# Ledger of designs, part 111: designed miniproteins, single chains, continued (5)

Each design is a single chain, and the fold is of that chain. pLDDT is the mean over its residues in the fold that is shown.

## One batch from the design tools (miniprotein)

Design m19852
Fold by ESMFold2-Fast:
Structure m19852 (fold): chain A 89 residues (1-89)
Amino acid sequence: MEEIERLAEEARRLLREARRLAMQAMKQATDKKDILRAIGLVLRAIGLEFDLDRIMAAPGPDVLERLREILEEARELVREAEQLLEEIA
């Protein structure tokens, strides 16, 4: 059960970081396309946070697999947000 808590906390940390970077990109972007990309990243992070909370509130037999999927998606969001921020800086 400790592994579930560890994966969930790591996912929450990465989703917070993704939102922080995406919000920074949204504030710094001057091009409409980049602003929309940043908004998309924020919305995806919020959606994953809702999915994570739902899974943690009612964990099923596949909870570890689903947490690993969310964790990987969270890592991808951080990478995409960092890339966007680098492109507009």
Scores: mean pLDDT 86

Design m19853
Fold by ESMFold2-Fast:
Structure m19853 (fold): chain A 78 residues (1-78)
Amino acid sequence: MEKKLEELYEKAYREGRAYALAASDDEVRAEIERIRRELADLRRQAERDGTLSGAVPRIVELEGKIRGLEEGLAERRR
């Protein structure tokens, strides 16, 4: 189970990084904001519903993608 979450994070991270290297800075920033809102909404809903454990895989995936986007954006800024 731990390996599965690590694989989800790494895949999302690589996808986010690849997107950041191909897209404009403005598009990457917009995508980061969109995913951050999705993550915040998911956390709030899971907390209200008592389903935090079930939301962990999606939270891990979204966090991985944000990290990839942020690192790719930083690399492109020179």
Scores: mean pLDDT 81

Design m19854
Fold by ESMFold2-Fast:
Structure m19854 (fold): chain A 82 residues (1-82)
Amino acid sequence: SEILRLVAEEIRVIGLVEEMVLLLKQGRYEEARALAEEFIAIEEDPEVRRVIEELLERLEENPEDEEAAREASKEMNEILRR
């Protein structure tokens, strides 16, 4: 089912964002980057890849930017639901 696949992708994206934020807040920049790079390597949607790359860059500059994480999650969910 296409719907079940999309739900699985949404859950995967939400989990990635939450884990990246936690790692970056803890100063674990190398682990957060590795996690994002692994995700990007298997992600087929170029718009989702772009959002993740932008989020990583914003959070590396300011790991306390919870608004960046929320905006990225929302944008990726909107992309996946189209």
Scores: mean pLDDT 75

Design m19855
Fold by ESMFold2-Fast:
Structure m19855 (fold): chain A 72 residues (1-72)
Amino acid sequence: DKILEEFEKKIEIFLENSSLEELEEALKTIKDRLKESKETNNRPEGELDKLYKEIIKKIEEKIKELKEEEKK
C-alpha cells in the first residue's frame, strides 16, 4: 500500500509537471530497469511485482490519453 501510494503520487506529479515526451521516456526507462533487474537479480516478491505493474499501467493509460488529445 505504501509503495503503491507513493508511486501514484509521483506519477501524478510527473503528469502535471512533465511533458508527454518526458513521461514516455520515464516509462521506458522504468520498464527497462524492471526487465534488467529480473535478468540480473533473483525473482522479486509477487506483491511488489503486482504493485509495480499497476503503477506502470496507470502511467500508460494517462500517456495514451494525452497522446490521443494531441493527435487530434
Scores: mean pLDDT 66

Design m19856
Fold by ESMFold2-Fast:
Structure m19856 (fold): chain A 84 residues (1-84)
Amino acid sequence: MWENPELRPLFEETVRLTMEIMSLAVEKIALDRDLARGLISAADYARRMAAIDARIDALQARLDAVRARANELAARLGLPRILA
């Protein structure tokens, strides 16, 4: 676990953002099932999928920013890259 007080909040935010992205991925799977079962129209599917993709893109951008910040702090502490 990240026991460094400067890195711990960034690690916790990384976990939180990853969990949010995973939750949205589950919603995409549910939409695919609903479309396959005829429970949702193709137009509603496209609209909802686009909204989920936009949300994932926004969360991914935040995750990339957190990774950059974590790597910056790691460099200041003399550590190698932390987040791949």
Scores: mean pLDDT 81

Design m19857
Fold by ESMFold2-Fast:
Structure m19857 (fold): chain A 94 residues (1-94)
Amino acid sequence: MSLKEMLEEVQRLRDQGIAQRDYALMEQAVRKAFEVIFHARITLDVETAEKAVEIIQEIVDYVNADPRFSQAQKDRFQSDLQVAKLNLEWLKSM
């Protein structure tokens, strides 16, 4: 599977998770976004890593805007976003 195909799968999971308000699908999207970021670190692909971080940001923004999600669910994705941003900043420093 190409890095582009992996990113497209993350986008599909994000879109489905948001459309269905499905926390488990959003967790799958975040998990696959991290796989994209780790592969991008190996290949030094900053652009693809940035797109994966943007998807995690969109999920965080969506969950934070909806009061039906618990604070624990919001905090989990916020922590994931912080880790993703640190990985991207490391990659940009290479």
Scores: mean pLDDT 88

Design m19858
Fold by ESMFold2-Fast:
Structure m19858 (fold): chain A 63 residues (1-63)
Amino acid sequence: MNEEEISEGLARMVQAIGILMIKRGEDPEEVFEETKKLASKIKGIDEEKARKIAEEAVEEAEK
């Protein structure tokens, strides 16, 4: 395992948790902000990528 593989795995987990929270009735706007914040703490994930992870989580959960 390298740091890039770990970072991608963490990003996928954060996204999955965000999707689950919205599906369980949490506010999508609050979940978006928390998902973006958590993703931005992952090594190798910049602010733009963190925002995209949060956007994809909300879009997937609303389907």
Scores: mean pLDDT 79

Design m19859
Fold by ESMFold2-Fast:
Structure m19859 (fold): chain A 80 residues (1-80)
Amino acid sequence: MMEKVIDYMIEAMKSLIKASGNPRIGVDMFLRTAVGLGILSEAERAALEAEVDAMIAAGASSDQIADFVRNRLLAAVARQ
């Protein structure tokens, strides 16, 4: 169940990145939703945002960022 929610959220995040041209906006909204769902703490969100900022600075694609965030959220769900 949660994995399907994460997949839906990742597709929404990718759509927001493409529409805005700003990967930061899509990631911010997605991570806020993950905190609201109890998947991440605020501290985990801050750490993930820092890692995504480094990926954006390195020229990572929206798909690379989406895959990275998806894998981190699946790992967080598995720990719960």
Scores: mean pLDDT 76

Design m19860
Fold by ESMFold2-Fast:
Structure m19860 (fold): chain A 72 residues (1-72)
Amino acid sequence: SSEMEKRYQELMERIDRLRDRIHNDSSLSELEKAIYDFRLTSIRVEAYLAVKKKDEKGLEGAEKDLEALEKS
């Protein structure tokens, strides 16, 4: 739906902002940054598949996974 597509776009923008913050954090090692990149990519894939399948719970799961990562 158009609502799910809007939520997907907002989620992608949030992921990009978090990625920029992580990569600009001089306290994090290159390995820690790579681990964050892997986790963010996993969330992108989960969100993409949820939107493609019109899976509302799957998209909500991806949003919660990102929120947890943003708070860590």
Scores: mean pLDDT 88

Design m19861
Fold by ESMFold2-Fast:
Structure m19861 (fold): chain A 89 residues (1-89)
Amino acid sequence: SSAADFAVLSEELEEHEEELARRFEALDREAQELAATTDPDTPEGRRKIYEFLAEAFERLARIAEELGLPRAAEAARRLAERARALAEA
């Protein structure tokens, strides 16, 4: 389930919070821009949010792989695939 995947991702990344903060600086700025310019109550807004989440989880998977966390990387990839499916609905 997505909840189980998110739990795995969260637990494994908790030990790497400082490293993640450094690598997520750009992603955090992109998230803030999306929040400022996107209406989540519209179909177009929901699509943009899910597209962003898919990209964010793909970046998380790459970071997790670099940190030597294969379970977190796999969980992030599954979350990215799910977000992409939701964006296309």
Scores: mean pLDDT 78

Design m19862
Fold by ESMFold2-Fast:
Structure m19862 (fold): chain A 103 residues (1-103)
Amino acid sequence: SSLELAEKLREAVAAGNFDEAEKYLREIKSLPNPSIAAHVAILETLRRLVEEGKRDEALRLAKVYFDLDPETTSDETVERYLRADYNSSLPFRPLAGRLLERP
């Protein structure tokens, strides 16, 4: 289920295994209709990475989540996608602002 994959994503991130985290995120995105709870778990994982000062890892996973090119997409563009999603479903405005911080 999308929830089981989201939990595996969370565990991989906690272990510092970002290659495995990206794999689980891509698997969730390949599902025809991931649950709202799975999307919430992904966004909370991204928020936690930003709060921990792991900006590069947060941007890496955010680019996968929004189907953005990892080499050509600017940090400003990734932030705009995060803001659009927060306004539609979740109160995550602080995350978008923090992605531009210099830790």
Scores: mean pLDDT 72

Design m19863
Fold by ESMFold2-Fast:
Structure m19863 (fold): chain A 60 residues (1-60)
Amino acid sequence: SASDLAGLKAALLSGLKGLSEEKQKELTARINAATSIEELLELAKEVRRAAEEEGKLGDS
């Protein structure tokens, strides 16, 4: 549903706050372009990977 889609987009966008500006820009564009829950679930995997990698490196 549109409500589920919007809610998932908001959650993923909130998850970007710990990432580098470049990754935030890239993933924000991809999340906003997503038109289905399936696309957002694929992007959630990308966000989680980026957050894990960048989160550990960002403090350095």
Scores: mean pLDDT 76

Design m19864
Fold by ESMFold2-Fast:
Structure m19864 (fold): chain A 74 residues (1-74)
Amino acid sequence: KIEEVVERLRKRSPHLSDEEFKELEEDIKKGLEDMLRAVKKIIEKQGGTEEDFEEIKKALEKLEENYKKTLEYI
């Protein structure tokens, strides 16, 4: 969960290098991309449309923006 990762980053921020922060950010980005692929596959199996996928994609993009915004405050 994104909130759990952000809290972990905050707790460990004094001991994390810039490299470690970037690595965690990339891991979360990859996780979101994996979720998008899984969701698209589920929608296709359920007879959903590309429009349904785009709606969920927008929601996930907003979550990514909120995550990046939170990191900027750490």
Scores: mean pLDDT 66

Design m19865
Fold by ESMFold2-Fast:
Structure m19865 (fold): chain A 65 residues (1-65)
Amino acid sequence: SPESVEDIEPQVLAGLIEMEARAANLPEAFGQKYAQLVLSGKKSKVEVLKEFQKALKPYREAAKA
């Protein structure tokens, strides 16, 4: 298994992000936004994952209410 986020292939991380967004019942466009940031290389994989997790947190918290 990869030891860090930076060791994950961009295509694999993009797929994992899209799966996580779908598992949270979010629109396809939500996961695609972050997946495209990973694939474009405009931001590091760790930065994109942090932004994705921060954006996902309100939806996860709302699901418990």
Scores: mean pLDDT 79

Design m19866
Fold by ESMFold2-Fast:
Structure m19866 (fold): chain A 92 residues (1-92)
Amino acid sequence: MITLTVTREKDGERTTERKDFPTAEEALAWFREQLEAARAAGADRVTITIESPSVATANQLAVEVLRLATAMGFRLVSMEQSGGKVTLVFEA
C-alpha cells in the first residue's frame, strides 16, 4: 500500500488531499491529475509526500514523480527522505 499526500498552494490558499493506492501506477496517475489541476488553477507550489513500507518503492515512485512534475513545468525546490517516506516540494 502506497499513500500520497498532495498539497497545492495558490496565493496563500492550501488544498491538501491524501489517498491510498495498491500500486505505484495508480499513485502516479492520481498525482498526474493533481498536477494538471494545480497547473489549471495556477498553483505556486505543490508538495507531495510519498509513504510506502518499501523504501525501494518510495524511491522509484519519487523518481517518476520528479520526472512527471519537471515535464509539466514544475521545478524541484526541496526533497527530504526518511526511509519509505519521501517529501518533494515543487514550484511553478
Scores: mean pLDDT 87

Design m19867
Fold by ESMFold2-Fast:
Structure m19867 (fold): chain A 60 residues (1-60)
Amino acid sequence: SEAVEDVVKLLAEGKTPEEIADEVGRKYGLSEKARKELASILAEDPGNIEAIKEVIDKYL
């Protein structure tokens, strides 16, 4: 998923979970609920690519 690739890129750039969720959310039209869920997952385990993909697939 292009959205998952954008998340990984922003993680590599040292962006915070909130910044990543806001940037990806704006680009892909994620709701506030989806952005909060994405930020929560990134804050808990930024290496959990499967959880990130699941949230993106759920809301996109």
Scores: mean pLDDT 83

Design m19868
Fold by ESMFold2-Fast:
Structure m19868 (fold): chain A 60 residues (1-60)
Amino acid sequence: SMSIKDYLTTVPGVSQALADQLIKAGITDIETLKKKSPEYLTRYISEMSLAQAEELLATL
């Protein structure tokens, strides 16, 4: 298993700031992230667009 922060630093287009926002939203592991909808991510991560949320989830 890999921490969400360590994983996200390997994903193209994901900054450390975005990783920190995901953790602050309660998304501390990749399984939790996979269970979220794109709409959920845009609601709790103010800097994330719907298209960016869909791209991130598709990468998982």
Scores: mean pLDDT 71

Design m19869
Fold by ESMFold2-Fast:
Structure m19869 (fold): chain A 85 residues (1-85)
Amino acid sequence: MLSFEELKEIVKQQLKTLFSDKGDKVTIEEAARVLWMLLHSRGVYISLKDAQEMISREVGKPPEAIVTIEEAAEAIAKVLLELLK
């Protein structure tokens, strides 16, 4: 199975591909949309609001905050591992 480090790198690469025009920063809402899409593709159906709250909690910032792609990828990978295995 994928390690945390391997999953984090995959997510980081996906974020860079989707948000390349925005440099190295994304909103928590944008990170939450990526988490939501990944969870739905694995049969885990949560709301975008729930995904946003999960990312907000992991990064320790309010839901309207801006985070680095590195912070977003780490938070998404942690939540995916907690919910999937």
Scores: mean pLDDT 79

Design m19870
Fold by ESMFold2-Fast:
Structure m19870 (fold): chain A 99 residues (1-99)
Amino acid sequence: MEEKAKKLEEEYEKMSEEMTEEEFIEWVRKKWGRLDASRTFVHVVVQIEWLRARGVADAEILAKLRAVLASPLATEEQRADILEAAAFVLGATEAQVLA
């Protein structure tokens, strides 16, 4: 598991350094088969995968996402995208993220 996670981290770091933000977002969308995914979804998916690659526990990742969802600056659309990203990458239900 660690070798796969490290390879994913190296891939994301390399692509983010070699690409514009727009090109990186489109590359992530294509990689995950989510061509219609929002920027928020893409950034959250990348952040979750990167934290997992660094050995951060899923429970700690969920706590970080919960803090973002509690922000009054987050829009309803951004909250929905964050919950979808958590479900997609972590298999977490809305109840698990919000607990």
Scores: mean pLDDT 74

